# Designs tried in a protein design run: designed miniproteins, single chains, continued (4). Part 6

Each design is a single chain, and the fold is of that chain. pLDDT is the mean over its residues in the fold that is shown.

## One batch from the design tools (miniprotein)

Design m12175
Fold by ESMFold2-Fast:
Structure m12175 (fold): chain A 71 residues (1-71)
Amino acid sequence: EKAELEEKKQAREEQKATLERIAKAARESYDVMKKYTEEAREAGKESPAAARELLAKGLDEVSAIIEKAAK
């Protein structure tokens, strides 16, 4: 198995490029989620429902970032 995979290690360069793009999308997603998580923490002190709504908005924005990066 390992010897057969050695010939296909050349394809790993393409996989590495894909992982780097995903890592960049993850950083952008982190910034978005950090913002919404901090807002949700404050809102959640009085209303768990308000915190959930803010987190849902953050997830929607993160999903859009990931979808663009995956293309």
Scores: mean pLDDT 75

Design m12176
Fold by ESMFold2-Fast:
Structure m12176 (fold): chain A 82 residues (1-82)
Amino acid sequence: MLEEIAREIAERTGVSVEQAEVVARSVAGARNSGIFDREDLVKAARLGLRAMGLSLSDEQLERAVDVAMERLDEINEALAAE
């Protein structure tokens, strides 16, 4: 489930589970829209967090995006199961 992946991202990066879930959804959505550049994925995640009234430091955001990219297949499977 996406919440389990988000919890794991949170543990690895020091962000909240809520922040991690938004980052995971934003990265998956951007990748599925044809965005592959890391900088643009970071921008997409920042925009997703802002839409939810959340924020992360640049260091936390970049690390959370990197972990979400590593787990993209699992995130896509979890989202497809919703």
Scores: mean pLDDT 85

Design m12177
Fold by ESMFold2-Fast:
Structure m12177 (fold): chain A 80 residues (1-80)
Amino acid sequence: SEADKKIEELKKKAQEFINYVKEHPDISEEELRKRYNELSKMAEEAVKLAQEDPEKIAEIQKIYENTLKVLDEYYEKRKK
């Protein structure tokens, strides 16, 4: 389904973001916000495609929230 394809794209984008942060310990706030915005946009697109399926919406939300938490913790620890 189109929603499933978009969810897979979201997962790949999330992993790419995490990998980039891992490889760039001094990532700028500007770069970080740019990548957060891109992830947010993809999550929104996925939700639009899955809006009639609450289970898929929940999956998309969980992927997005988990990714943000991981990145926030990673960035916070790296700044110290």
Scores: mean pLDDT 77

Design m12178
Fold by ESMFold2-Fast:
Structure m12178 (fold): chain A 85 residues (1-85)
Amino acid sequence: SADDKAAQEAADKIAKWLKEKLGADSIKYEIRHVEGNRYLITFTATIDGKEYTYQGELVIKDGKVEKALVASEETGELYEVPIEK
C-alpha cells in the first residue's frame, strides 16, 4: 500500500539521519506495522564495535508521515525526528 511504502521510505531516511546524529559506524532496521496508521521500527546502531537498540514509532496518514519518534532502549533518551511538511 501507499502507507507501507511511505513507512519504508521514512524508516530508511530516519536510519540515515540517526546514523549521522549518533556518529554510528552502521545502522540496520526492522519495520513492523502494528495497527491502523502506526508502524514500529527497531534500529540497531553499531558505535565503536558495540550495538545499541533504538525503538521508533511512525504515524502515517494518506501516504504522509504525521509523526516520528525514536527512543534509546538503553537510556530512554527521546529523539525528535525532523519531518518535512
Scores: mean pLDDT 81

Design m12179
Fold by ESMFold2-Fast:
Structure m12179 (fold): chain A 84 residues (1-84)
Amino acid sequence: GKIEEAEKELLELAKKKAPELVGALEFTFDLLRQGHREQAAAFLEEALKALGAPEETIARIREAILSGDIDTLKELLTEFLESL
């Protein structure tokens, strides 16, 4: 499905750019599949802060997660990972 495809592509990119984020992404997508959007957002925010992601980037990613906008989430995470 859409979530599954986004996870796969982001995990492949994270393995190359930020291997430390792989586990955090897997857990975030598990929470998203369960409908736990607020928990997914909070968990991923902490992981992104640890990697030095800009506050504006984290805020946009949070909004995408809370709205269930997987396309925007994938786009924003791809842009962040490619910036590393």
Scores: mean pLDDT 87

Design m12180
Fold by ESMFold2-Fast:
Structure m12180 (fold): chain A 96 residues (1-96)
Amino acid sequence: SGIEKIRNASKEELEHAEKALKEIIEEMRELVEAERAKADPRTRALLDRAEAVMREVEKRLKEIEKLPEEKRYEEIKKILIDVALAQERLAAEYAA
């Protein structure tokens, strides 16, 4: 249902999601750094994977700035779906 909501999002919702995603990445960097200081080796490995996902998202967000509006919105949808799938995978690995 989360992925379906992303697919059906309006342009206004996608613009808001792009801004929110940039803010979330900055907040997540601070949280990851704080948690890393207290983390055991298993948790640290998961935090390193989360950081890699954040770096890839930032790179993709910068690349789409040069795209026409229609293509930019489609790429924002792809980024949001990929982030949702990455969160699911990391949560499953943490629970194992």
Scores: mean pLDDT 78

Design m12181
Fold by ESMFold2-Fast:
Structure m12181 (fold): chain A 74 residues (1-74)
Amino acid sequence: SLAEIRAEIDALIATLPADLATQLRAAVHEFLAHPSDEKALAAFRAFVATLPAEHRPTAERILALLEEYARAAR
């Protein structure tokens, strides 16, 4: 369900440092407001690519969940 995907995203964000968690939460909120916006998804992908290597796998999992959310929300 969309609620389950969102809960998993929130749980993953909670494992990150507070400053990064705040930035990712804002980016996720923006994307979820416009899940069909291809530009918003592309911007999120670009943001993930700039993250430190130690946090990139978690951010990539969040990205995958956002892509699943966008597909399911259609």
Scores: mean pLDDT 79

Design m12182
Fold by ESMFold2-Fast:
Structure m12182 (fold): chain A 91 residues (1-91)
Amino acid sequence: MELLEKAEKLRKDAIEEFAEGLTKLFLEAGSEHSREELLEGSKILAEDTVNGINTGRVEPLTEEGKKLKEKAEEAGKEAEKLKKEAKEKAE
């Protein structure tokens, strides 16, 4: 079903966008980690955020990081809504 593919693409795109945004913020903050290490960690945080998972992690984000997080959370909710709609159409 096209809606499921659209929902999964929306989730993946949101994860990638948030991960790259976080990586840039960490680099600007003078992180000792490489871009590749920061991107890997940022992808994990982005996946948790987009999936609405409260991992108990402390995420001290700047105002820019908070906006990125909100955008990722909204995209995750939209993807979940599309998945629910696809399931209802299949029933």
Scores: mean pLDDT 70

Design m12183
Fold by ESMFold2-Fast:
Structure m12183 (fold): chain A 63 residues (1-63)
Amino acid sequence: MSLAKKLLEEAKKEGNQEVIDKSEEAIKEQTTENFKRLLEEAAKAGLSKASEEHIKTVKELFK
């Protein structure tokens, strides 16, 4: 699995349904490259705290 998928699994563990739903749509169709970059950057910042920032950033994208 790529870093993007690992971060998605982390979001699922936290029960962030909104992020999961929008993430799946973005990966499948539209902002795949952007979303992937975001997830990778969040993972680099630190997975334990990256989940929180990842969720925040993804929500901003899908406003």
Scores: mean pLDDT 55

Design m12184
Fold by ESMFold2-Fast:
Structure m12184 (fold): chain A 80 residues (1-80)
Amino acid sequence: RIEELKQRAQELAKQADEAIAQKDVKRLQELKAQFQELLDEVTKLSAENKDDLKKEVEAGVLEIHLASLITSLERVIKKL
C-alpha cells in the first residue's frame, strides 16, 4: 500500500543521511538501487489504482519525490 511505500522511502532517506555523514559511497550506491526499486513499485501501484483518484495522486507525488531523491543522491555520490 502507498503508506507502506512512504514509510520505506523515509527509512531509506534516513539511511542515506547516515551514509553521507560517514562518506560511505558503497552504501549510498546500494541505497540508490533500493530507491530505484521502490520507484518502480510505486509506478506499478499507481497504474493499478486508477479507480481511486486519491491513491493515484498520492502514488504520483511519491514517484516525483523518489525521482528527486535519486537525482540528489547521484549528485552527492559524484562529489564523494
Scores: mean pLDDT 78

Design m12185
Fold by ESMFold2-Fast:
Structure m12185 (fold): chain A 88 residues (1-88)
Amino acid sequence: EEPLDDEEVKRLEEALRRVLEEMIAEQAARLGKDPAAARAQVGPIARETAEALRSRLEETKRRLEEELASTSNPSTRRLLERLLKALE
């Protein structure tokens, strides 16, 4: 099968960044913090949300695995497989 090219690697990195930023912002909001401030100051807030992020990472992996099992779209399947591999 075709190896990941430079564009695919960049897309994967961007997808991971977006997912992590949203997860961090969501967890910050659940902890009573401002989501916009969390996005702007991810570093300072990251330590306080590290435990929650770890739990969310496992949940995200599970959700991706469930979607992969149910999808028949080849582009979606390929993206999900790459996301799961990158999260290992």
Scores: mean pLDDT 59

Design m12186
Fold by ESMFold2-Fast:
Order: structure tokens, then C-alpha cells, then sequence
Structure m12186 (fold): chain A 85 residues (1-85)
């Protein structure tokens, strides 16, 4: 299995970020789980995506990023890490 961890900065609420992640999961077969956490700094979130393959994990992360930028063009991806789990 593979995990992608995205740290993002956005003006969107936690509920809006969770909705984006849920939509990306529905569009990506092979995603096992995803979670969204608020970070200590306001407007910063950690998104963790777990998938069966690296390709599916990366595809889901890409869809999250695309949907995020469509909703908030000023959003930033602060870090992106991929690891085998």
C-alpha cells in the first residue's frame, strides 16, 4: 500500500476541504482511505490518502489538488510526500 501526505494552505473551511477529498476518493478506484486534519496554524490542513498502488494514491492526490485550486485559486500545497506503507 502507498500513502500520500499533502500539507495545504487554503481559505476554505475544514468541511469544504473534506468535501473535496471525498469527491476525489469517489473518482479514484483503489483508494482505501483518506483523512483531513487541521494543523496548528489557521488555514492549514494535512490530507492523508492511502491507496493499494502508488499510481492510485498519486491520482487521488492530483485530483484533490485540482479541485482545491478550482475552489480556491490562491491555495498552496506546502508539502507533498509519498511513501510505501
Amino acid sequence: MYEVVLDIETSLSLEEVKKIVDEAMKETPGVISARVEELEEPGRYRITIVAETKEDAMKAASLVTQKLIEKDPDAKVLSAEVREV
Scores: mean pLDDT 85

Design m12187
Fold by ESMFold2-Fast:
Structure m12187 (fold): chain A 99 residues (1-99)
Amino acid sequence: VVPKTTFSKKMISLIDQIIKAVLNNDTSSIKTYTGKFGSQLLFYSQAYLANNETDLLITELQEIQEYIKQKKKQYPEATDILDDLEFFVDYQIRYVKSK
């Protein structure tokens, strides 16, 4: 059983680390944290779907999506990378809803 509050909190932490890396022009950290974001998104999505926790997964994905939208307004310098992350999350929400 995956802890119910772990997924969104981990993803939010990664978003904050990506924004910090963008503001510091740290290309290597951007690549590292973006890679971790993708890996964590897939890992938790698979775990929740395997446990038939689809509604919980959708709720946490929507929390992540709203956080990205808020951060895009606060950090225009990070908009390009945050748009990519938002697209990835939106695609995953649509995929889960199609199941």
Scores: mean pLDDT 83

Design m12188
Fold by ESMFold2-Fast:
Structure m12188 (fold): chain A 74 residues (1-74)
Amino acid sequence: RAPLTEEQVKVDFKNAKYFFDNYLFKYALDIVKRVIEELKAQGRVEMAEKLKNEAIDFFKEKGYLDLANEVEKI
């Protein structure tokens, strides 16, 4: 596995937001979960926690508390 760069994580999160903006909420959540899990598997705990918090804040700000709760469980 090639390590994810900070820039790649930003691109993946931007793609998740794009799916969210097109009402594909399940796809947006799946991207966020997969990237966080991959970062954790690579031992990149600080970057995983940062993305997790940014995703939780994003979903809460949009009023989707159920999606925020799913991210919090990771």
Scores: mean pLDDT 83

Design m12189
Fold by ESMFold2-Fast:
Structure m12189 (fold): chain A 71 residues (1-71)
Amino acid sequence: SPDDAIERVVGAVRTLLEDMVSRGYSEEEMQELVDTILTQLEGAGVPSSQLEEIREQMQKVLKELVEKMKK
């Protein structure tokens, strides 16, 4: 289902971002990864409704991980 596809993509991105945090990457580098993935998904023809949901979920994950970096 579309919801399963969104959860899978967001979960994969969370894993990548968590790895980046563990390796000492900056907030700016993580933001660039998120932007790059969203651009690739758009180019691959992911429906706009799914892309919007993925974008919101990725931004939420990024915010949570950035807050953890400040501790």
Scores: mean pLDDT 82

Design m12190
Fold by ESMFold2-Fast:
Structure m12190 (fold): chain A 98 residues (1-98)
Amino acid sequence: GIDVSTAIKIAEALAKHVDVPEYKKLAEEIAKELREKKGSDPIHETALIFALLVLLMELARDGHLETLDKVEEELADDPRAVRIVREARETGVWLAKL
């Protein structure tokens, strides 16, 4: 499973590199809530992690692959985080072909 610390790193990297205002705001909000409320509500944390995965998949589906390349570069020191972003990217690209 995806731990909260890894999800925070991904959300913060995404917020740094995404240039679509609505997605940037959503990534910033996910990162903030995961960081500030860590351990307070496991169901809410799980929902935020799923929201992050959906956001990564939507970015990939809509062709924002350069943003995801920058996110992977930012996370290069964390192989687990990179794998999560790559799997979400691959899923989003696959969905775009349906």
Scores: mean pLDDT 86

Design m12191
Fold by ESMFold2-Fast:
Structure m12191 (fold): chain A 88 residues (1-88)
Amino acid sequence: MKVWAVEDADITPEIAAALGLTVEEALAAVRERAAREAARSDHVVIAAPNGISNAARAVIAAAEAQGVPVTVVFGSPEEARKKAEELA
């Protein structure tokens, strides 16, 4: 089973600027990457220790559009990694 483990992080104006992008352009890049990774995965696991970010929402939408199940772990990236290993 192919599991894609994702760390949840908000795309801020500062992060987008560091990439030479606007927030909308950075989120568009996240959506494109998420669509490609979800297409290659049997399951997606997202670490959301502080709730679901704008990047995580893009990943969830891409996975659901492709019929790939999503598990959101409201805990550390380490806990999400363990969950991904259990599902693999």
Scores: mean pLDDT 75

Design m12192
Fold by ESMFold2-Fast:
Structure m12192 (fold): chain A 58 residues (1-58)
Amino acid sequence: MADEAAEAVVNAFKDAIERGATKEQLRAGIDHAVERMRDAGLPEGAEKAREKIEELLA
């Protein structure tokens, strides 16, 4: 469940990158996504999503 949520967020960011989103836009977006996942009771998923997206931006 948490892993599925993290994967969905990562896939959304991959799509945004394909559409030409800047690193600044992606970093702003990840903060909002992480907060939403924590509010939904998925803090571990939020942490995994952040790590994977930061890896994509490296």
Scores: mean pLDDT 76

Design m12193
Fold by ESMFold2-Fast:
Structure m12193 (fold): chain A 61 residues (1-61)
Amino acid sequence: SAAEARLREAVAQVLAWALRNNLDLAAEKDSLLTLGLALFPEADPEALRRALTEGIEAQLA
């Protein structure tokens, strides 16, 4: 769906930015969640927060 595509783009964009800047994803997790919500205010906040959290955790595993 379009909503799922937008969530994937949001997660990919936030993670790409963080990795490009060599951020410690574990240390910056809350900041990255806040950034994602601020950059994509049109997305469902709960769905975006969950998708970002899962994306960050996947990178840390």
Scores: mean pLDDT 80

Design m12194
Fold by ESMFold2-Fast:
Structure m12194 (fold): chain A 104 residues (1-104)
Amino acid sequence: SEEEILEKIREEGKKVGEAVRNNDLEAVKKHIEKIKELISQLPDVEEKLETTKERTRPILAVQFEHGAGIISEEIYNAVMSLLNEIRNQRAFDAFIEGFAEGLF
């Protein structure tokens, strides 16, 4: 079901967050590929995603970590590329919630 796919995106997002915290590029790439596969199974597409200030917090954290040299350019680019590819609001929310859990 869609709900099962969204829960899997949330869990894989958590693993991406944990991998970013550990500066583990291979793990980041592995879990992002799984997320992309899960997103490909969802029917809806939006032109622009809506987000709250709280949901931008993990994105701002990644931008700060990159600017401070804490995470590699490759990790930063992989995460930002995924965020730019997500065109489903529920998938975006599920990913961000999981990502925040793993990152913080």
Scores: mean pLDDT 79

Design m12195
Fold by ESMFold2-Fast:
Structure m12195 (fold): chain A 68 residues (1-68)
Amino acid sequence: SEEERRRLLARASELIDRANSDASLTDEQKEQIARLAVRVKDLVARGEPLEVAQRQLDEAEALLDSLL
């Protein structure tokens, strides 16, 4: 759905903001998280199944949580 798509894009943007706001992360770690979040946005923009984008986002969020 369009609402689900917008939610995924919002969560990906929030993930980038969270990583950039955390002083404990290295620049390399911030770039890694940003790259994964951008991949989620690209999957959504390409019209890939939202389940694929959701899976990628969940993995990116888990990575950020593991670094904190």
Scores: mean pLDDT 83

Design m12196
Fold by ESMFold2-Fast:
Structure m12196 (fold): chain A 53 residues (1-53)
Amino acid sequence: MEINEEVFKKYAEALGITDEEYELIRDAPKLSVEELEERGRKLAEKITGKKIP
């Protein structure tokens, strides 16, 4: 999904999305499935405070 960077950043700030989450979304098309899953899992663990297997 292509998102206008300016619009997304403004929306992310309004929703409380962190810079780290924004960077993951921006870089997603360049990452392998495995890399995307690893980074997504780490973010989910940080946000929820629970370890995801």
Scores: mean pLDDT 65

Design m12197
Fold by ESMFold2-Fast:
Structure m12197 (fold): chain A 83 residues (1-83)
Amino acid sequence: SEEEKEAEKLFEEGNYEEAAKLYIELARKSKDPKKRAEYYYKAGEAYLKLGLEAAAMIYYELALKLDPNNEKARKNLEELQKP
């Protein structure tokens, strides 16, 4: 969608806060659990770029709750949970 392209563009330009907000909005509007998981994963990536690790973890956990087979979300969550 055009909104997905806008979110990706914001992320590529380093506008991570606005990218995260748009991905979260896209997740809330989507009825497809797998697509919602992908959007929450992308929001987590954006928060991680901002150094907001706790926020990133929340969105990775939401992604895994919606799609337990999301390997990217699992890997990133495990990395953030390392001692």
Scores: mean pLDDT 88

Design m12198
Fold by ESMFold2-Fast:
Structure m12198 (fold): chain A 85 residues (1-85)
Amino acid sequence: GKKLMEQGLKLYQEGLNLYAQGKYEEAIKLFEKSIELFEEARKQGDPMADIGLARAYSELAKAYEKLGDKEKAAEYQAKADALLA
């Protein structure tokens, strides 16, 4: 529900801040935790969960691209794209 979305969004925003600082491995951990919370919100029927998941997967993909992990970057971008289809 709403509280899970709020907690997920906070971790997502903290991840974006770490990404902006070039701390990609730390950003990945926050994006992964954000995804866990958005997945739980999705299970509870929160209408914003798919948008939250898509954004978090897209940023996770960008962070993996910065680390040179092109396969994981492509995988997570595909997950983001599927949620917005």
Scores: mean pLDDT 88

Design m12199
Fold by ESMFold2-Fast:
Structure m12199 (fold): chain A 84 residues (1-84)
Amino acid sequence: SMLERLAALLEEAIAALEAGDREAALAHLREAIALAEEGGYGRLAGILHRALHALEEGRDDLALRILRNALAAVKAGRPEEVEA
């Protein structure tokens, strides 16, 4: 399903960022944003854009928190209830 693909991309982005691979994390995050937008998950897409900006600004701690909250919402089947 689309939510399973979103969860996989978010898990890959989190794992890459935890490993210090910012380039891989950005690539997975951009793919997750595109998929969220395609699926009509506007709130999730907006929250993921905030994670993208945090990574671009070197705010890895903030980006990880946002990504973990997004993953929790997607895994719960409630992508539009993601905590900001």
Scores: mean pLDDT 88

Design m12200
Fold by ESMFold2-Fast:
Structure m12200 (fold): chain A 71 residues (1-71)
Amino acid sequence: LDERVRRLAELAAPEVAQAVASGEISLEELREGLELAARYFVSQGADPAVVREAVERVLRAAEEAAERAER
């Protein structure tokens, strides 16, 4: 499960970053979605530390993309 969480974050990060940069979703909506996903994966037995690192990776990519889009 932890490997699956890491893989999903790796695949999702560029897609989510593009969606935020294009205005399809807001950073606030993304944060809420990531909180729900984190609770789900932890409830399925994923390591909370692995889930936190995955969330941080996706959020960081999206924040960087949003900053570049506003320049």
Scores: mean pLDDT 79

Design m12201
Fold by ESMFold2-Fast:
Structure m12201 (fold): chain A 83 residues (1-83)
Amino acid sequence: MIDPDDERARLRYLFDQVAKDGKLTKEDLIELIKRTPGFFGVPLEEAEKFADELFKKYDKDGSGYLTREEVDALIDELLKKRP
């Protein structure tokens, strides 16, 4: 079974690998989903739609980027909703 703490650490690591200047673009988020589809629980063909919904939820100011703090909040919520 996937440990929530291990997945949180893994996603933070991947965020650091794809995010420029500590900011995650929608394209970077799509890349993260494609690298960890089992964690997000979505088919790769739905990655773009799922990224859109996550950005609407966490990018409150419409900056087009998610900070590390916003990504951490997103990861927390995804781990809570895991069946």
Scores: mean pLDDT 70

Design m12202
Fold by ESMFold2-Fast:
Structure m12202 (fold): chain A 97 residues (1-97)
Amino acid sequence: MARVNVTAKGTLSQNLEVVLRADAGTVVEVNVTVTGDASTSAARVTVRVEGAGEVEVKGFKKTVTGATLVDGPVLTLSVRVRAGQTVEITAEGAAVT
Protein backbone atom coordinates (compact mmCIF):
# COMPACT_ATOMS: atom_id res chain seq x y z
CA MET A 1 0.00 0.00 0.00
CA ALA A 2 1.51 3.30 -1.13
CA ARG A 3 1.06 6.20 1.31
CA VAL A 4 2.04 9.86 1.38
CA ASN A 5 2.72 10.98 4.95
CA VAL A 6 4.08 14.44 5.68
CA THR A 7 4.33 16.34 8.95
CA ALA A 8 5.98 19.74 9.15
CA LYS A 9 6.20 21.76 12.36
CA GLY A 10 7.85 25.03 13.19
CA THR A 11 7.67 28.68 14.12
CA LEU A 12 7.76 30.82 10.98
CA SER A 13 9.53 34.12 10.34
CA GLN A 14 9.35 33.75 6.54
CA ASN A 15 6.92 32.28 4.03
CA LEU A 16 6.87 28.48 3.84
CA GLU A 17 5.95 26.41 0.79
CA VAL A 18 5.29 22.66 1.09
CA VAL A 19 4.87 20.54 -2.03
CA LEU A 20 3.21 17.12 -1.75
CA ARG A 21 3.40 14.52 -4.51
CA ALA A 22 0.88 11.70 -4.77
CA ASP A 23 0.28 8.77 -7.08
CA ALA A 24 -2.74 8.65 -9.38
CA GLY A 25 -5.91 7.59 -7.56
CA THR A 26 -4.52 8.71 -4.19
CA VAL A 27 -6.80 10.31 -1.62
CA VAL A 28 -4.80 12.85 0.38
CA GLU A 29 -6.01 14.38 3.64
CA VAL A 30 -4.32 17.71 4.44
CA ASN A 31 -4.64 19.46 7.79
CA VAL A 32 -3.02 22.74 8.82
CA THR A 33 -2.95 23.64 12.52
CA VAL A 34 -1.72 26.94 14.00
CA THR A 35 -1.00 27.26 17.72
CA GLY A 36 0.70 29.68 20.10
CA ASP A 37 0.61 33.39 20.80
CA ALA A 38 0.48 35.83 17.89
CA SER A 39 2.94 38.64 17.29
CA THR A 40 2.94 41.53 14.81
CA SER A 41 4.91 39.60 12.17
CA ALA A 42 3.14 37.28 9.77
CA ALA A 43 4.11 34.62 7.26
CA ARG A 44 2.19 32.61 4.69
CA VAL A 45 2.16 28.83 4.56
CA THR A 46 1.39 27.43 1.09
CA VAL A 47 0.67 23.73 0.55
CA ARG A 48 0.60 22.38 -3.01
CA VAL A 49 -0.62 18.91 -3.94
CA GLU A 50 0.56 17.49 -7.26
CA GLY A 51 -0.04 14.03 -8.71
CA ALA A 52 0.73 11.79 -11.64
CA GLY A 53 -3.05 11.65 -12.24
CA GLU A 54 -6.27 12.28 -10.34
CA VAL A 55 -5.73 13.01 -6.64
CA GLU A 56 -8.53 13.76 -4.19
CA VAL A 57 -7.63 16.20 -1.40
CA LYS A 58 -9.68 15.99 1.79
CA GLY A 59 -9.91 18.72 4.40
CA PHE A 60 -10.79 21.18 1.64
CA LYS A 61 -12.77 18.74 -0.55
CA LYS A 62 -10.80 19.37 -3.73
CA THR A 63 -9.63 17.09 -6.52
CA VAL A 64 -6.32 17.55 -8.29
CA THR A 65 -5.42 16.21 -11.69
CA GLY A 66 -1.93 16.44 -13.05
CA ALA A 67 1.21 14.82 -14.30
CA THR A 68 4.27 16.16 -12.44
CA LEU A 69 5.66 18.95 -10.27
CA VAL A 70 7.01 20.65 -13.42
CA ASP A 71 3.85 20.43 -15.52
CA GLY A 72 0.32 19.85 -14.34
CA PRO A 73 -2.52 21.13 -12.18
CA VAL A 74 -1.73 22.16 -8.61
CA LEU A 75 -4.03 22.62 -5.65
CA THR A 76 -2.73 25.50 -3.53
CA LEU A 77 -3.79 25.99 0.09
CA SER A 78 -2.61 29.16 1.82
CA VAL A 79 -2.70 29.98 5.54
CA ARG A 80 -1.45 33.10 7.32
CA VAL A 81 0.72 32.54 10.40
CA ARG A 82 2.05 35.14 12.82
CA ALA A 83 5.54 35.04 14.32
CA GLY A 84 5.59 33.11 17.59
CA GLN A 85 2.91 30.70 16.38
CA THR A 86 3.62 27.07 15.57
CA VAL A 87 2.36 25.56 12.32
CA GLU A 88 1.73 21.85 11.93
CA ILE A 89 0.92 20.48 8.49
CA THR A 90 -0.14 16.86 8.25
CA ALA A 91 -0.96 15.00 5.06
CA GLU A 92 -2.00 11.36 4.84
CA GLY A 93 -2.98 9.44 1.76
CA ALA A 94 -3.16 6.00 0.28
CA ALA A 95 -3.26 4.72 -3.26
CA VAL A 96 -6.69 3.56 -4.40
CA THR A 97 -6.57 -0.10 -5.39
Scores: mean pLDDT 51

Design m12203
Fold by ESMFold2-Fast:
Structure m12203 (fold): chain A 72 residues (1-72)
Amino acid sequence: SAELQQRLDEINERIEEVDERIEEIRRKEQQALAAGNREEFRELTFEEAELTIERMLLFVQKKEVEKQLEEA
């Protein structure tokens, strides 16, 4: 259905946004480590963990929508 395809497109777009944000955070983590900024490194690793959880949930949603599309 058009609604399920739209939802899949929205999930895929959000996954791309999360992946880009994780890459940005990983670059900042390397910079924080090089600078000896332990507090910033800690904050960044916590944010990366939160985004990793969001990414996992998005993939669960993607699989559910893909299954509904296959059954249609």
Scores: mean pLDDT 88

Design m12204
Fold by ESMFold2-Fast:
Structure m12204 (fold): chain A 95 residues (1-95)
Amino acid sequence: MELSPEELARKREFLEKLRSGEGEIAEEDKKEFLEKLEEQLKKDLATANEEEKKKLEEIYKRIKEAIENNEPVIKVYEEFMREEGMSDEEIEFMR
């Protein structure tokens, strides 16, 4: 999609709010982002190996659920890093 400088600034602000989990996010912006995530997932799955497909489906599902429940997306990344064997100290550093 064609993005103007204004839309790029709005998208960055939106992503910051998604990561922090606070602030008012318009339902239209959430819907648009979820549609893009689903499109990206389908594209990634088409080119991914069998093991990569499993990982992609898991992370996209969790991101989608976080957005739908108005939860911070950073939480999804933290939980994923723990499952990959990262320590709480390493996760805190990546915050």
Scores: mean pLDDT 68

Design m12205
Fold by ESMFold2-Fast:
Structure m12205 (fold): chain A 118 residues (1-118)
Amino acid sequence: SMMEEILEKIKELMLGILDTLEAQPEAFLVRHPPDLARYPTILDVVPQPVSLDSIRARVESGEVTTVEEFAALLQQMFENYRTLYPEDSIEYQATEKLQAVGEKLLAEAKKKEAELLA
């Protein structure tokens, strides 16, 4: 159906953003879930860790179907990692750079989603 085609195109937009973010060198902290066996204290600071892998799984499963929901998860991920690291750290700076790339891609995706839903 037309709606199924639109939903698949929106899914492709979100997966394309994930592919672009995962390819950035600055993605090194956020690609995969944290190793909780090695770093169990992360849960004391970030009770619900979000990674690019966990967001991808939710997009692929159809749990996340809109760019708005997708953007909220990316924002939660970026906020979580900025909370974990000092502002003068390489990790904090990498998170800020990745967020800037993500925000630009999300702006274009929101525009394209609006055009698909018109």
Scores: mean pLDDT 85

Design m12206
Fold by ESMFold2-Fast:
Structure m12206 (fold): chain A 98 residues (1-98)
Amino acid sequence: QNGGTERMLVEHAEYLRRRGEDYAKQGDLETAARLYKKAADIAKSTRNSRGYRQAGLSLRNLSRVYDSMGNTDQANTLLSQSDQLFQLSDQLQQQGID
């Protein structure tokens, strides 16, 4: 019930990513892409390990959407950004910085 703003933002980002997955399953790739992008932006704003991990997951999902739409260059860029966010998440977790 009493969480920091960062925890609420991570939970909201997870919610938006899950909604994006539902729209992608229905074939609404445009709505899925918008939700994944918003989820990643919110999660990154927390600057903590959990936020970077959620942002990475959202950008990985966004990359798959762009690849499905034939935008391979953007898909590759998003996948690289996702990998960087997972590395940042792991680094912060190993250092105990949350």
Scores: mean pLDDT 86

Design m12207
Fold by ESMFold2-Fast:
Structure m12207 (fold): chain A 76 residues (1-76)
Amino acid sequence: SPLQVGDVVRFRVEGFPPLLGQVVEVEGNILTIEVAPDHVFRVEWVEGNRFRVVEVISGPFKVGEELVIEEVLSRL
């Protein structure tokens, strides 16, 4: 199933440990993911479970980094 607002996902970004984030916004192929109030970013769907960081609102990630969603833990 496609990702929805309220989904909690476990994901990986190279150079970081596996992280949990919540999908807080969906706009077409772009998801806003919140890990913490100071760690919020937008990703664009590429293919399968692969996304690319397209905007960093706050936190340590950089535009252009690849994100892989490994697991969807919960839905609303």
Scores: mean pLDDT 85

Design m12208
Fold by ESMFold2-Fast:
Structure m12208 (fold): chain A 66 residues (1-66)
Amino acid sequence: SRVEEAAEQLVRFTGLSRELATEIARKAIELLEQGVSNEDAAEILSKKFGISKRTALFAVETAKAV
């Protein structure tokens, strides 16, 4: 699935646990499907999951690419 593909990339490149990466990937895809901008989606993910804005932005770009 798109979520599993994005989560796998997040684990490989950020060192996040698979469980956390899966939740981040799911939320990133949801936000993008709702028409949220990359920057706003990254801010939401950063605050919700306690990750850096850089990691959150990478998650958004990864979700967009899968």
Scores: mean pLDDT 88

Design m12209
Fold by ESMFold2-Fast:
Structure m12209 (fold): chain A 95 residues (1-95)
Amino acid sequence: SALAEQLAELERGVEALRAVLEMVRNPEEFLAKMKAAGVSEEEAEEELERLAREAPEAARALLERAKSSPPELAELLREGARLAEEIAREYEERR
């Protein structure tokens, strides 16, 4: 069903946000992995900063979408917004 496809897509989005939060929580591990992949420390830091900078707007967009979504989608959208807010907060705290 269309709903099942949307749920699967949002679940993947939430998983991606959890991965970004883990990168923010363990920056040395993230930088080590990026270096092993041939990405410079500056490029890795710029990407993480970009993701953290965009996170508050992403959280607002997810919360607005949740207001008019079916309950199952709304729950995942709110979880995504919560994770995005945590990404921005924890990134700022660790600078």
Scores: mean pLDDT 84

